# Designs tried in a protein design run: designed miniproteins, single chains, continued (2). Part 4

Each design is a single chain, and the fold is of that chain. pLDDT is the mean over its residues in the fold that is shown.

## One batch from the design tools (miniprotein)

Design m4105
Fold by ESMFold2-Fast:
Structure m4105 (fold): chain A 59 residues (1-59)
Amino acid sequence: DADKLFQKAVDELRKMGLTDTAQSMEDSKKKNSPVVVVTAASIQVIGAQIDQRLREEKA
């Protein structure tokens, strides 16, 4: 569900140190905008960033 995915994405951003981005996403949810579409794209980007972070630890 979009709301749960959105909140999880925000939490992931905060854990990664992207607090400004996380707050921006929450602000977007408060605005009357198509957050569902934005959130889905953001989650995919966050997943890729987490994967890169894991690679950096190994590299």
Scores: mean pLDDT 66

Design m4106
Fold by ESMFold2-Fast:
Structure m4106 (fold): chain A 99 residues (1-99)
Amino acid sequence: SREEKIKRIRELVAEAEAQIEASLANFRKNKDEERLAFRLKGELETAKKQKNEDVVASLEEALKNQTLEAIEKAYQTILESARKFLLDKYGVSEAELEG
């Protein structure tokens, strides 16, 4: 049903948001630049294979500048891309997800 699809998308989006927040919290706490660079390179390779141009651009900027702002923007772009993919896959609008 449409209600079940919306519930499933909310669960998947919440899981993705929790994973991203945990990653950012670990970066803020530890300032482990070497592990961060390794992680971002892995995410960039995945985005390139998926042909996700917005995520690729954001991750390349984060790797080049390595500022907290650029890194947070890259993760927000990953989340937004994942959200749009799920909405499109299940045929649900953003308004239905927020209601």
Scores: mean pLDDT 74

Design m4107
Fold by ESMFold2-Fast:
Structure m4107 (fold): chain A 96 residues (1-96)
Amino acid sequence: DEVEKSLELKKELLERLEKLIKEREDKLSQRGKDVLRAVAGVEVDDPAVQEFMKRAPEVESLEEFKKLLQEIVGLSEEEADTILEIILELGEWLEK
């Protein structure tokens, strides 16, 4: 069942994400964590995160994605780098 496979993948994705967030707790603000959860499909009530999610599909590069995090969400360059690192690790895990 494709729906059941998608739900299992989503659950595993969220569990993997929470582990990656925990490993980098000291480098992530609540807003940074909310961005990561929103990217993984979790509904987030932060207006800045919601605006970021509307614009994120339109970016053509990792550099543009990082700039969008800094400009829309107001994250530091260091935190934006941490978020990209987590997203790339999560993407690598999904390709397995």
Scores: mean pLDDT 79

Design m4108
Fold by ESMFold2-Fast:
Structure m4108 (fold): chain A 63 residues (1-63)
Amino acid sequence: GDDEIIAKLAEGIKAGGAEGLKAAAELVPQSTLSQDELAARLSERTGLSAENVRTALSIGLSL
């Protein structure tokens, strides 16, 4: 479900690096959530700002 996808995305963002962000990028298309909603939920889970989360997701999607 979306909670599981968000948890894995948060884990990838916290881990950082190319491998973590690539793994997160593979999960983004599987979610029905918008980029903004994903950023908001990930901000809540990671403690990062929504802006920083959006940046991390953009990097992952570019890999």
Scores: mean pLDDT 74

Design m4109
Fold by ESMFold2-Fast:
Structure m4109 (fold): chain A 81 residues (1-81)
Amino acid sequence: LDEALEHLELAKKAAEAGDYEAAVEHLAKAHEALTGVKPTEEEIAEALEEVKKLPREEIVEQIEKNIEALKRKKKALEEAA
């Protein structure tokens, strides 16, 4: 969870800077940290092309929502322990 959160925060910063290649790379690393499944280079390339079509504000908002959802999940797991 902490590793995935770190990568999502880095993806948000990259998206805010307009660095969509770095943003997609960090999103892929966050996905791997959460699921144990590494996205293929082909899937990463397709995600990059998809992201380039979206306005920056929408990309940042979506990443921020994912960060908040993961933080809530982490807190729930910590409170259950």
Scores: mean pLDDT 77

Design m4110
Fold by ESMFold2-Fast:
Structure m4110 (fold): chain A 99 residues (1-99)
Amino acid sequence: SKLVIEVPNEKAAEVAEKAVELLKKRGVKILSASIVSGDAEEAKKAAEKFLAAGANVAYTVDDSKTARITIYTDASEEEAREIAKELREAFPEAEVTVE
């Protein structure tokens, strides 16, 4: 399953850390992650969280007011929806979609 997370730029690294924590807790493998953000330092920090988890990572800096984090996992849709729910509870400002 794929998780797509949109948060304010300043929350990108914190959200990435929490997402990695929740995925690891459930034994879910992170295959890759991509980050698009208007904040280069936050995008880099978020990318470092996924790299430390063993994922392939790419990040792009643009003029966005929000960070979009896309996480590709081996999770079932059901597991991904549960992780999405916990992310929304931890970050009420986050928009989290499962694909």
Scores: mean pLDDT 86

Design m4111
Fold by ESMFold2-Fast:
Structure m4111 (fold): chain A 66 residues (1-66)
Amino acid sequence: MDEAERIAQEFREAVKAGATPEEIARLLVEHGFDESTARFLAAVAVKEGPEKAAEYVLNIARQRAA
């Protein structure tokens, strides 16, 4: 699994485990996301669900790796 897929998987698992939006945002910041992007993705997880949010995480992480 590439780094982007690993980050997206950890994010999805955290959301499924009931992590708070603040905990989700912290996870993403620890993986190199800026705070505004991390907070946006945490909000997406709450509003649109973990699967849609994980898709955004994967796409952003892949873009950073390119």
Scores: mean pLDDT 80

Design m4112
Fold by ESMFold2-Fast:
Structure m4112 (fold): chain A 92 residues (1-92)
Amino acid sequence: SVSEQIKELLKNGTEESLEKLKELVLEDLARILDIPVGSVRSGKVTEEDVRRMAESLGIALPESLAAAGEMIKALLEGSLFAIELLFEKEKK
């Protein structure tokens, strides 16, 4: 469901589509982190949540909270990249 909606939004390429895409990616990230989507949307993801995800993905996190923010960004970009690859595969 989420992946299909993200795929359609990527196809459209409008500012409104990008905003909706960000919202759907936040929902997907919340599911992966197993926390409420409202917490991800408001940036209230705990350091512990990020560390657990990083450990499951084999990524080492520095001690600083700033690095946790970079980790969240990398996860969002990684999720978008995976969906983009699926989208490109279906185009061809």
Scores: mean pLDDT 60

Design m4113
Fold by ESMFold2-Fast:
Structure m4113 (fold): chain A 100 residues (1-100)
Amino acid sequence: MEKVKELVDKLKEGLAELAREIYKESTDPKVREEVLEILREAYQKIDKIVEEGIKNGMSEEEIRKKILQVLDEAIQRLEKVNPKAAERFRKLKEEIEKDF
């Protein structure tokens, strides 16, 4: 379970950094709101997966798999709204796949 905690902490940090950069760089309020909403939904889904996974005795491998799936969904949604944000999210996913 320690690896899941490290993975979640890294994801939360990466998501927070991405949100801060989008807030600073984006001048279009609509695009900004759509990107931030996608990030919030991903964050909430990850928290729910971890909470329910631990409660239900899910393996670290299964929790990791579900988290990566949430990242894939977020990347696909971001690609339609902000390709630069999608690329940054792909890099975060790549780091998670290498480290965990």
Scores: mean pLDDT 79

Design m4114
Fold by ESMFold2-Fast:
Structure m4114 (fold): chain A 71 residues (1-71)
Amino acid sequence: EREELGEKIRKMLEELIEKYGPEIKVNSKEEAKEAFKKYLEFELEVARLSGDPEVIKKTEEINKELLEKLE
């Protein structure tokens, strides 16, 4: 059911924000890089919550490309 799935995603998203949110800060170049990496990890976890293998795969590919540009 869409509503049940949405509620589960919302709760998990809230937990992910609590886990990664406090570390997502940009005060220096090093912190900016780490914050960006944490953001990409967060996006991937959100994709995993969808349960769609194609969404997860595409998110992983995009994250890999973005990380290559960062380093």
Scores: mean pLDDT 65

Design m4115
Fold by ESMFold2-Fast:
Structure m4115 (fold): chain A 86 residues (1-86)
Amino acid sequence: GGQKAADSMKSLAQSARDAGLAYIEAGDLKRGQALLDALERLVESARHAAELMKKAGNEKNAQAFEEAAAHGQALRDEVAAALAAA
């Protein structure tokens, strides 16, 4: 269901953030940027999924994907800030 997909997106975002921050701390800014790009794509995918669920009348799944997008955006912003400070 949509809740499981949204929860999986949250887990993937967490893993991408953790890896991105670790690469940036190690001085691997190119890999850090790749994880930032991956987080941005994940946020876009979650937002798109939320819009599709709203159009289908599935408000519960739409909210789950909106929450996943907001969570991913916060983690993306952490990686972006770390990369900008490096």
Scores: mean pLDDT 90

Design m4116
Fold by ESMFold2-Fast:
Structure m4116 (fold): chain A 95 residues (1-95)
Amino acid sequence: SMDDEQRVLDLISLGYDKLMDIYRNYGTLSKDQALQYAQQSLQDLLERGIELAEELGDEEAVERFRKLLEQAPSSSLDENLKMFQELMDILGDLL
């Protein structure tokens, strides 16, 4: 529905805002601080993604998010950013 599409778009927007926060602060934060923000943001977004996918009845999306949540967080900033991209891909597939 249009309301469901808007909920997905809102979460996509939040995900991009979190990614932009990480990138904007990359030159001003230590690598460890950037990693911590990436880890926390990824976990929060994955949990919200699972809730949204469950409400939409998309069992495949729920499983994809749960698989990412089992891998998150990583001790690698690059691996967390890769998982962010996979999260955004799952959200895009919900549209």
Scores: mean pLDDT 81

Design m4117
Fold by ESMFold2-Fast:
Structure m4117 (fold): chain A 98 residues (1-98)
Amino acid sequence: MVKIEVTPENLTAKVGETVTVTAKVSGLDPNKKYTLTAELYKDGKLLQSQTFEVKDGDTVTFSFTLPDEAGTYTFRFTLKDENGNVLVSKTATVTVTA
């Protein structure tokens, strides 16, 4: 089974802080390459996107400096195969206070 494990899945931060979220991928064909995309959203608006090539068992650390705006932010992790097919998605939530 293809899987993304995200750590932490819930975190709190203050405006302007840098938050770090780690994603581990597993259940992939070890002889193929995949892409892992992390997207940061606030109120349905995409703020930042980062994409890395990954292989089975890889761990990717994503860091984002939060804007000077309080609220709830969502990281969405999406794993795709070489043909761009979405295999699985996972989310993490950041609660940001002033």
Scores: mean pLDDT 84

Design m4118
Fold by ESMFold2-Fast:
Structure m4118 (fold): chain A 64 residues (1-64)
Amino acid sequence: FTEEDIIKGLENAGVKDAKVIEKGKSEDGNDLFVVEGTYKGKKYKFKIVVEDDDVIIEEIELLE
């Protein structure tokens, strides 16, 4: 999965103005993306780990 795949997945789920703010690796060596976006009028931070063929949302933080 690429940054574009992650953003597209979130947009398909209804998240607007999704942007990757951080990229890295999890402790297990999987690709990690931190994404900010707006869902139903509220801003969220999503912590996403890609494991094999699956996109796992580890954490969702309400910003405002």
Scores: mean pLDDT 79

Design m4119
Fold by ESMFold2-Fast:
Structure m4119 (fold): chain A 81 residues (1-81)
Amino acid sequence: MSEEELNGEVELAMAQLEIAVIETALKTKGLENLSDEELKEYIKRLEKVIERVKKADIPEEEKEEVIKRAEEIKEKLKKAL
């Protein structure tokens, strides 16, 4: 079983990667070129990232930063719907 400490680091890294992937997709395709289905899928993925980060053993400062970034992207996606 992975250590609690290692699990927190992995969750943070995975969250940062997922956010970066979604942000890159938005920049590469353009927000207006994404379907409503793709927008909803990205919103759902960001919600899962936020929930995982909230539950993970991550320093509060790092939690707040990644959640803020995810919420900002989520808000952009919602505006495009």
Scores: mean pLDDT 80

Design m4120
Fold by ESMFold2-Fast:
Structure m4120 (fold): chain A 64 residues (1-64)
Amino acid sequence: AVDSHLKGLVTASNAQEAEAYLKEALKEGTQADKEKILAAINANTYLNDVQRAALIQQVEDHFS
């Protein structure tokens, strides 16, 4: 299930869509999925650097 949300994260065209997919990935994901989630955010070419950094911070905060 996490992998389906990661596909959404990679292809999200705006911050609202990306946050929705990230929330689902974090809800279903475990610590072992952290690097896959970060890789999906970094693979997104639609978001700017500030938007990607905000999503990365959410991942770091969640797995703290």
Scores: mean pLDDT 84

Design m4121
Fold by ESMFold2-Fast:
Structure m4121 (fold): chain A 99 residues (1-99)
Amino acid sequence: KKEEAESIVNLVKRAKTLSEETKKFIADQLYKKGLELKEKGNVEEARRYFIKAAVIYYLMGDEEKAKEMAENAGISFEKLKEIVDAAQKGDVDKVAELL
């Protein structure tokens, strides 16, 4: 759980250095991988990919896609916003608590 939280914090830091086009490409690839894993029954791994996709879509201002990914991950949009806020502050422990 802590390693997953560190991954999300690092994803947010990386996203700040990327173009909008690159962020969209990464988010779309994460979503596609999540769907593939979900169809194969790897629900827990799929959830991790959906959360990462949701974070990037949210950072891009694509609230509709962010909400869709949050629903696929089984989390509320409010919880997603808390995860992103904590990750932007580098608060690994808070991100881990929210996951």
Scores: mean pLDDT 85

Design m4122
Fold by ESMFold2-Fast:
Structure m4122 (fold): chain A 96 residues (1-96)
Amino acid sequence: SEAVRKQAIERAKKVREILREIKERLEAGELSVDEVAEELGRRLGLTEEEVELIRTGYSKEEVIELLEEAILAIELQLEGKSVEEIQELLRKRREE
């Protein structure tokens, strides 16, 4: 359905904007990693377990890289790449 596709595109654009904002604020020192985890939970509906993993499992630099990967995945989806193409491109990026 065209309406379903349009809603999916609009949601993807909103998620990308949220991730870009959070990344920019983290890089600028306006948010800590803990505050980023809280914002992701609040705005994107991450589980309490996912929020805790971000708070305790990652450095600032690692969180920036995760946000960059998530933004890239959404951009590739918006460009019309398949799930399989996106997975392959992200795999190649990680093999550096």
Scores: mean pLDDT 85

Design m4123
Fold by ESMFold2-Fast:
Structure m4123 (fold): chain A 71 residues (1-71)
Amino acid sequence: SVDDVLAEFEKEVEKLLSLIPDPDTRALMEGGKRELLAEMKTLSPEDAKFLADAFIRQLERLVKEELERAR
């Protein structure tokens, strides 16, 4: 169901956001998460999952970049 996709997405994103050392970048990504959640609720579970996976991939890359810059 879409609700299952949304719940898993929120858990994964929350873990990744906790790794971002810059509070402004974290707040920006939290905003993006909220906007995407609202959009995903209007989609099929398959389309919601596609967007969720794309966002998580981008966030994983951002976390790696931010951790490298924080050194």
Scores: mean pLDDT 83

Design m4124
Fold by ESMFold2-Fast:
Structure m4124 (fold): chain A 87 residues (1-87)
Amino acid sequence: SIEDEFEKHLEEMIRAIEAGDLDAAVEHYNEMMNLLNQMPLEKQLEMLEKALERLKALVPKSAAGETFRRQFIADLEELIKEVREKL
């Protein structure tokens, strides 16, 4: 399903953040956004909130990973705000 593909890319993005690989993290994040745009707004909100929860629970072992995590969290929080304003 589209939701399963989103979850797969979320897991790959988390692994890339833990590895300090920003290029890989961005690639998987872009695929997540492409999948998200195929979903109804209420499902988009659900999936974005799930991704935010996963990133907030993540404890990267490197300074680079922590910087990438904070950047993705900030972007997700802005997207969640935008989706909520459309509901």
Scores: mean pLDDT 88

Design m4125
Fold by ESMFold2-Fast:
Structure m4125 (fold): chain A 60 residues (1-60)
Amino acid sequence: LPLEVQLGAAHFHGMFYIPTPDVDKGLDVLLDYMKANNISLEEASKIGLSDLLAKVEEFL
């Protein structure tokens, strides 16, 4: 996986404390949110945990 994708997955892992299969689901949600909002992986990784979680929750 590209480094950016790995950082995205690691970020979601930190939020949920969930095993690897659920981290993959979190990554898919992150990618969908980013595509919908034209946000790069680098920009998403710079968003604070609470703010990113709130934005993703609003997207869902």
Scores: mean pLDDT 58

Design m4126
Fold by ESMFold2-Fast:
Structure m4126 (fold): chain A 81 residues (1-81)
Amino acid sequence: SLQELGRLLGELVDILSKVDPEAAKRVEELAKRLIIALQEGDLATARAELDRIRAIVEEAPLSPEEAARAQELLDRAGALV
């Protein structure tokens, strides 16, 4: 659901905001584009935006525990796209 996707991406933004506020802001912007793309039925754009989010998360200076949680959130979000 779009509600569940928004919740997962929101939790991801919260994790990133503690370590890299600029990355968190970028992910929030990409998450909004992803949701709009899904609402418009543009699955290719939605998947591309999720891939961009994933790339930002991989570069973020997360602890192993934060990285594991972020990966779980991304995997669950990917299942909805």
Scores: mean pLDDT 89

Design m4127
Fold by ESMFold2-Fast:
Structure m4127 (fold): chain A 83 residues (1-83)
Amino acid sequence: GGLVRSVLEQAGLDLSDPRLQAGVQRVDDLYNSGKMTPSEVVSLALRVRDAIDAVKAANPDADLSSPEFQQRLRDAALAVLGV
């Protein structure tokens, strides 16, 4: 369950965002109910990481602490999480 959350935390995203919390909770609920396999959770976490890394790579001079750039990173993660 915590793998997606760990990827988001390592990327420096603010996990107080209700949409990120909802996305993480949905993955945890699907995994704990047996509707999502461990390999599917790993695949999803890697896709979230790769999406965030792609935004960072496209914006190498961006201020990672700026609200605007943090929003772009959150939007990339949320697109992969399906929320």
Scores: mean pLDDT 81

Design m4128
Fold by ESMFold2-Fast:
Structure m4128 (fold): chain A 83 residues (1-83)
Amino acid sequence: MMSKEEMIEKLRELKKKASPEDQKLIDKTLELFDKMSEEEQERLIRAFEGLLQRYEQGEISLSELITELHLVTETRVAIAKAE
């Protein structure tokens, strides 16, 4: 499993290649991620690993990876807040 630090570094590298709109989504995702519990951070890291693999295999675009990761992040934050 990827570490928290490795995920943050990977997202910063992807941000360099992203559109200005997608860069804002990465920044929001990182802000939300930092506020998440350790358990929710581990779930998001696993989701990111799956999306990154699909992107590297050419199955999804970088924009699709960033958008999906952001949606997963917001969904996990909403679930945790409801509990």
Scores: mean pLDDT 83

Design m4129
Fold by ESMFold2-Fast:
Structure m4129 (fold): chain A 62 residues (1-62)
Amino acid sequence: GLSREEIRELARKYGVSVGTVRKVAELIKKAKERGIKISSRELAELAGVSVSLVREIKRKLA
């Protein structure tokens, strides 16, 4: 999982709230738990964030 410090750093780097980073991380985790293949682009569109943020969170959660 993401540490509190990692969440805070990502929020600052991408200009989003800590809550937004947590929401994206939870969406990634739930998709993986349910066996749903969702692209970083699709997650970015759903959450209203950059694809780069989604990719960085996915890498840290792997």
Scores: mean pLDDT 82

Design m4130
Fold by ESMFold2-Fast:
Structure m4130 (fold): chain A 90 residues (1-90)
Amino acid sequence: EEERRQLAEELEKLGEEYRKKANDILKPVIDELTREANARAGAAPTGQEMADVLAEADKRIRQAIEDNPEAKKLYDLSDEYFKLAEELRK
């Protein structure tokens, strides 16, 4: 059904736009957290310590999203639009 296909494509575009806006808001924070994590991982003497640094960086990035209500709202909207598009493709 062409109408469902077209609607799914439009919802996917909206999802991508909201995702991009959320990423743009968080880019300075995520870039800084990633830079810190890479520096610490590069200085880590063992693979386990490197893995621990990267796991902690992931936690900090998730926390940064939670601490920014505007970005979180945009991520949530993006996820909802992608979910709706997926349902329309069934």
Scores: mean pLDDT 80

Design m4131
Fold by ESMFold2-Fast:
Structure m4131 (fold): chain A 83 residues (1-83)
Amino acid sequence: EELDRKAREIAEEFLKEHPELANPQNRKQLRDAVRALLDWLDEKGVPEYLRDLVIEHFLELAGLDPAQVAPAYAFELAVRKAE
């Protein structure tokens, strides 16, 4: 619960700094937004154990079901891990 709240606050901070990414209209915009979020989390030094929760809260705040966007989400995570 405490970790979940902290992850949500981090996702809200990202959207406050990048409000243009709060409402992706298509798959390309969603992919670009997730990539920007991953880069931002890396720059801020967010711990790995919070990253998945932050991404889930970001998707929920953007009005998306994480399960429905799983292909785009999994692709960006796979690229990031392979790098």
Scores: mean pLDDT 70

Design m4132
Fold by ESMFold2-Fast:
Structure m4132 (fold): chain A 99 residues (1-99)
Amino acid sequence: SANVERLREETIRELEIIKSETKNPALKAALDEAIALLRDPNVTAEQVRAAMDRISALFKAEANDPSLSEEEKLKIQLMNLSLGGNFLVLIRALERERA
């Protein structure tokens, strides 16, 4: 659907922005895998949920790094929440198309 296509493109744009800002190689790899996954028009809600969970776990690990400032930790937490919201909207749209 046109709505799912728009949500995929919006989520890809957010993933690309986060990738440009992170220096974490594990997070960059997970973001690249998520971008490739979302470019597949046959992507499933289950696949998107798995990608969301992996990226969220990596953000939480990075936010627990004691070398980071409190401002940097808050920035990471806000990025995780924003991206999580976009993933959930996309997951719900994909589940609706399958129903």
Scores: mean pLDDT 86

Design m4133
Fold by ESMFold2-Fast:
Structure m4133 (fold): chain A 67 residues (1-67)
Amino acid sequence: SHEEALAHLKAGLAFALSDRPEEALAHFRQALALDPSLAGYLRNAAATLRAEGRDDLAEQVERLIAE
């Protein structure tokens, strides 16, 4: 569901901020799988991660969108 996808998006960002990139990616991947329309929100999340110096994680999120 859309709500479930948003919950995964929120969890992914929380794990990213907690320096848990593997768990962040798992949640971002699940969010996109549940609701592909969230690609724009994941793009914004990647931009935020780059601004925070998390370039590797941002690149991996961008690759999820490109699938």
Scores: mean pLDDT 83

Design m4134
Fold by ESMFold2-Fast:
Structure m4134 (fold): chain A 61 residues (1-61)
Amino acid sequence: MSREELVRAAGNLLKAVRDGNLPAVEFGIRELAEKLGVSEEEIRRALKEHDTPEGIAEALL
């Protein structure tokens, strides 16, 4: 996955969190974890510790 694709995916996840769309949040976390080969816990931690798509992408790369 490219950095640009990861930033876009992180932005979509942050929007889903803001909108309270829990199914979209769970789906996005699972998809991103599978694509990056990391745990869902690592994705959830990045979402909690970073407020921007770029910050989340850097935490996961």
Scores: mean pLDDT 84

Design m4135
Fold by ESMFold2-Fast:
Structure m4135 (fold): chain A 73 residues (1-73)
Amino acid sequence: MEKVEAELTLSDGTVLKVEADVDKETGEAEGTVTITLPNGATRTYPLTGKLEDGVLTVTFTLSGREVSVKLKV
């Protein structure tokens, strides 16, 4: 497995830190996202994802909504 870390800032000022382990044979990824809200509150959620052609797509739930993010790795 290969470890991938990425940080993304959303339009509302929310910061996502993604830490995922990727299976090189299948492209399947699992890990955690740490969400820092604009007010400084932090939360950690499990995520799942898939690496295809250098793009990691991760999915997690934020405030009752499913969120998907694409990261170049």
Scores: mean pLDDT 77

Design m4136
Fold by ESMFold2-Fast:
Structure m4136 (fold): chain A 67 residues (1-67)
Amino acid sequence: MREKALELIEKARRIKEKSTNPVLKRYIDGSITMIRLAMKNGDKESMKMSMTSLESIIAGALEEMEK
């Protein structure tokens, strides 16, 4: 789980760097913070939920960027 979370955070950071959308950047930052907090607390359930939310945000951003 930790390795997958770190990969997702890195992918999100790359998308954030390429994006000009300030709202998307804030959502990415918030989701990364929540994942890191869940990792620090050993909360696997919250980590999975936050990762799923970030994956959804990334998928939407990539779909717009690829068009």
Scores: mean pLDDT 78

Design m4137
Fold by ESMFold2-Fast:
Structure m4137 (fold): chain A 80 residues (1-80)
Amino acid sequence: GRSQELLARARAASDEAKRAAIRAWLAEHGRDSSEGVVDSVLFLLDAALATARSVRELAEQLGLSPAAASALLRRIVAAE
């Protein structure tokens, strides 16, 4: 389905695309978007992407709503 394709595309995305998406997301939510914070979020995202079987499971692992997780994955795919 669309969610499985989105998850697969995000897994295959470059580190540069993931970092760009994370940095934009953090800045838009008024969060610290320094390189150290982006690195920490990227580490958690990559671990979750490696194990998650669905967008819902990814959201649970990252402490996000399913809608927020979907939005982040769409940003990663768009940044690629």
Scores: mean pLDDT 85

Design m4138
Fold by ESMFold2-Fast:
Structure m4138 (fold): chain A 80 residues (1-80)
Amino acid sequence: NELLEAKLKDANVENLQEKIEDYEKKLKKAKENEDILLLEQIVDNLEDLVKEAKKYSEDIAKKAEKLLVEAKEELKKIKS
């Protein structure tokens, strides 16, 4: 059923978008608190999210990649 497959894909894209929004909030908090452990966890989780997002939406994958780059840059800044 093509209609059911399309709905499942849309639901997965929405779920991924919500996860990205949650990580944006967590990243902001980690940056404010210079929380190295939280930043490392965010980086690991975003790497997995990018891989998952590429299966469903290139646009969502690009958003996750941008957030991942930002998290990695912040982590380097705090560690240096």
Scores: mean pLDDT 81

Design m4139
Fold by ESMFold2-Fast:
Structure m4139 (fold): chain A 94 residues (1-94)
Amino acid sequence: GKIFDEALERLAETLSRTFGIDLEAARRALEKFLEWLKELKEKKIQVTGDELVIEEIVLLLREAGLDREEARRLLTDVLKLPPELVERVLRRLE
């Protein structure tokens, strides 16, 4: 909705400035991730340990062009994901 779009816009702008990500790429990556996360929560699926979930996050981070340190900060500080999931995602980034 409009509130979601406004929040996404602000977050994308913050990530673009803070991490040097292209604004359009940041918007696309965050939009896809948050839509997926919403569906996952509605289905009450536990994210921890799901390899498909990890792979989708890895692909999103690669699309956004984030390095490991930037990805760690995004996953931990911005998206507030479980530490075990963050560790598994970071291990997949090369």
Scores: mean pLDDT 67

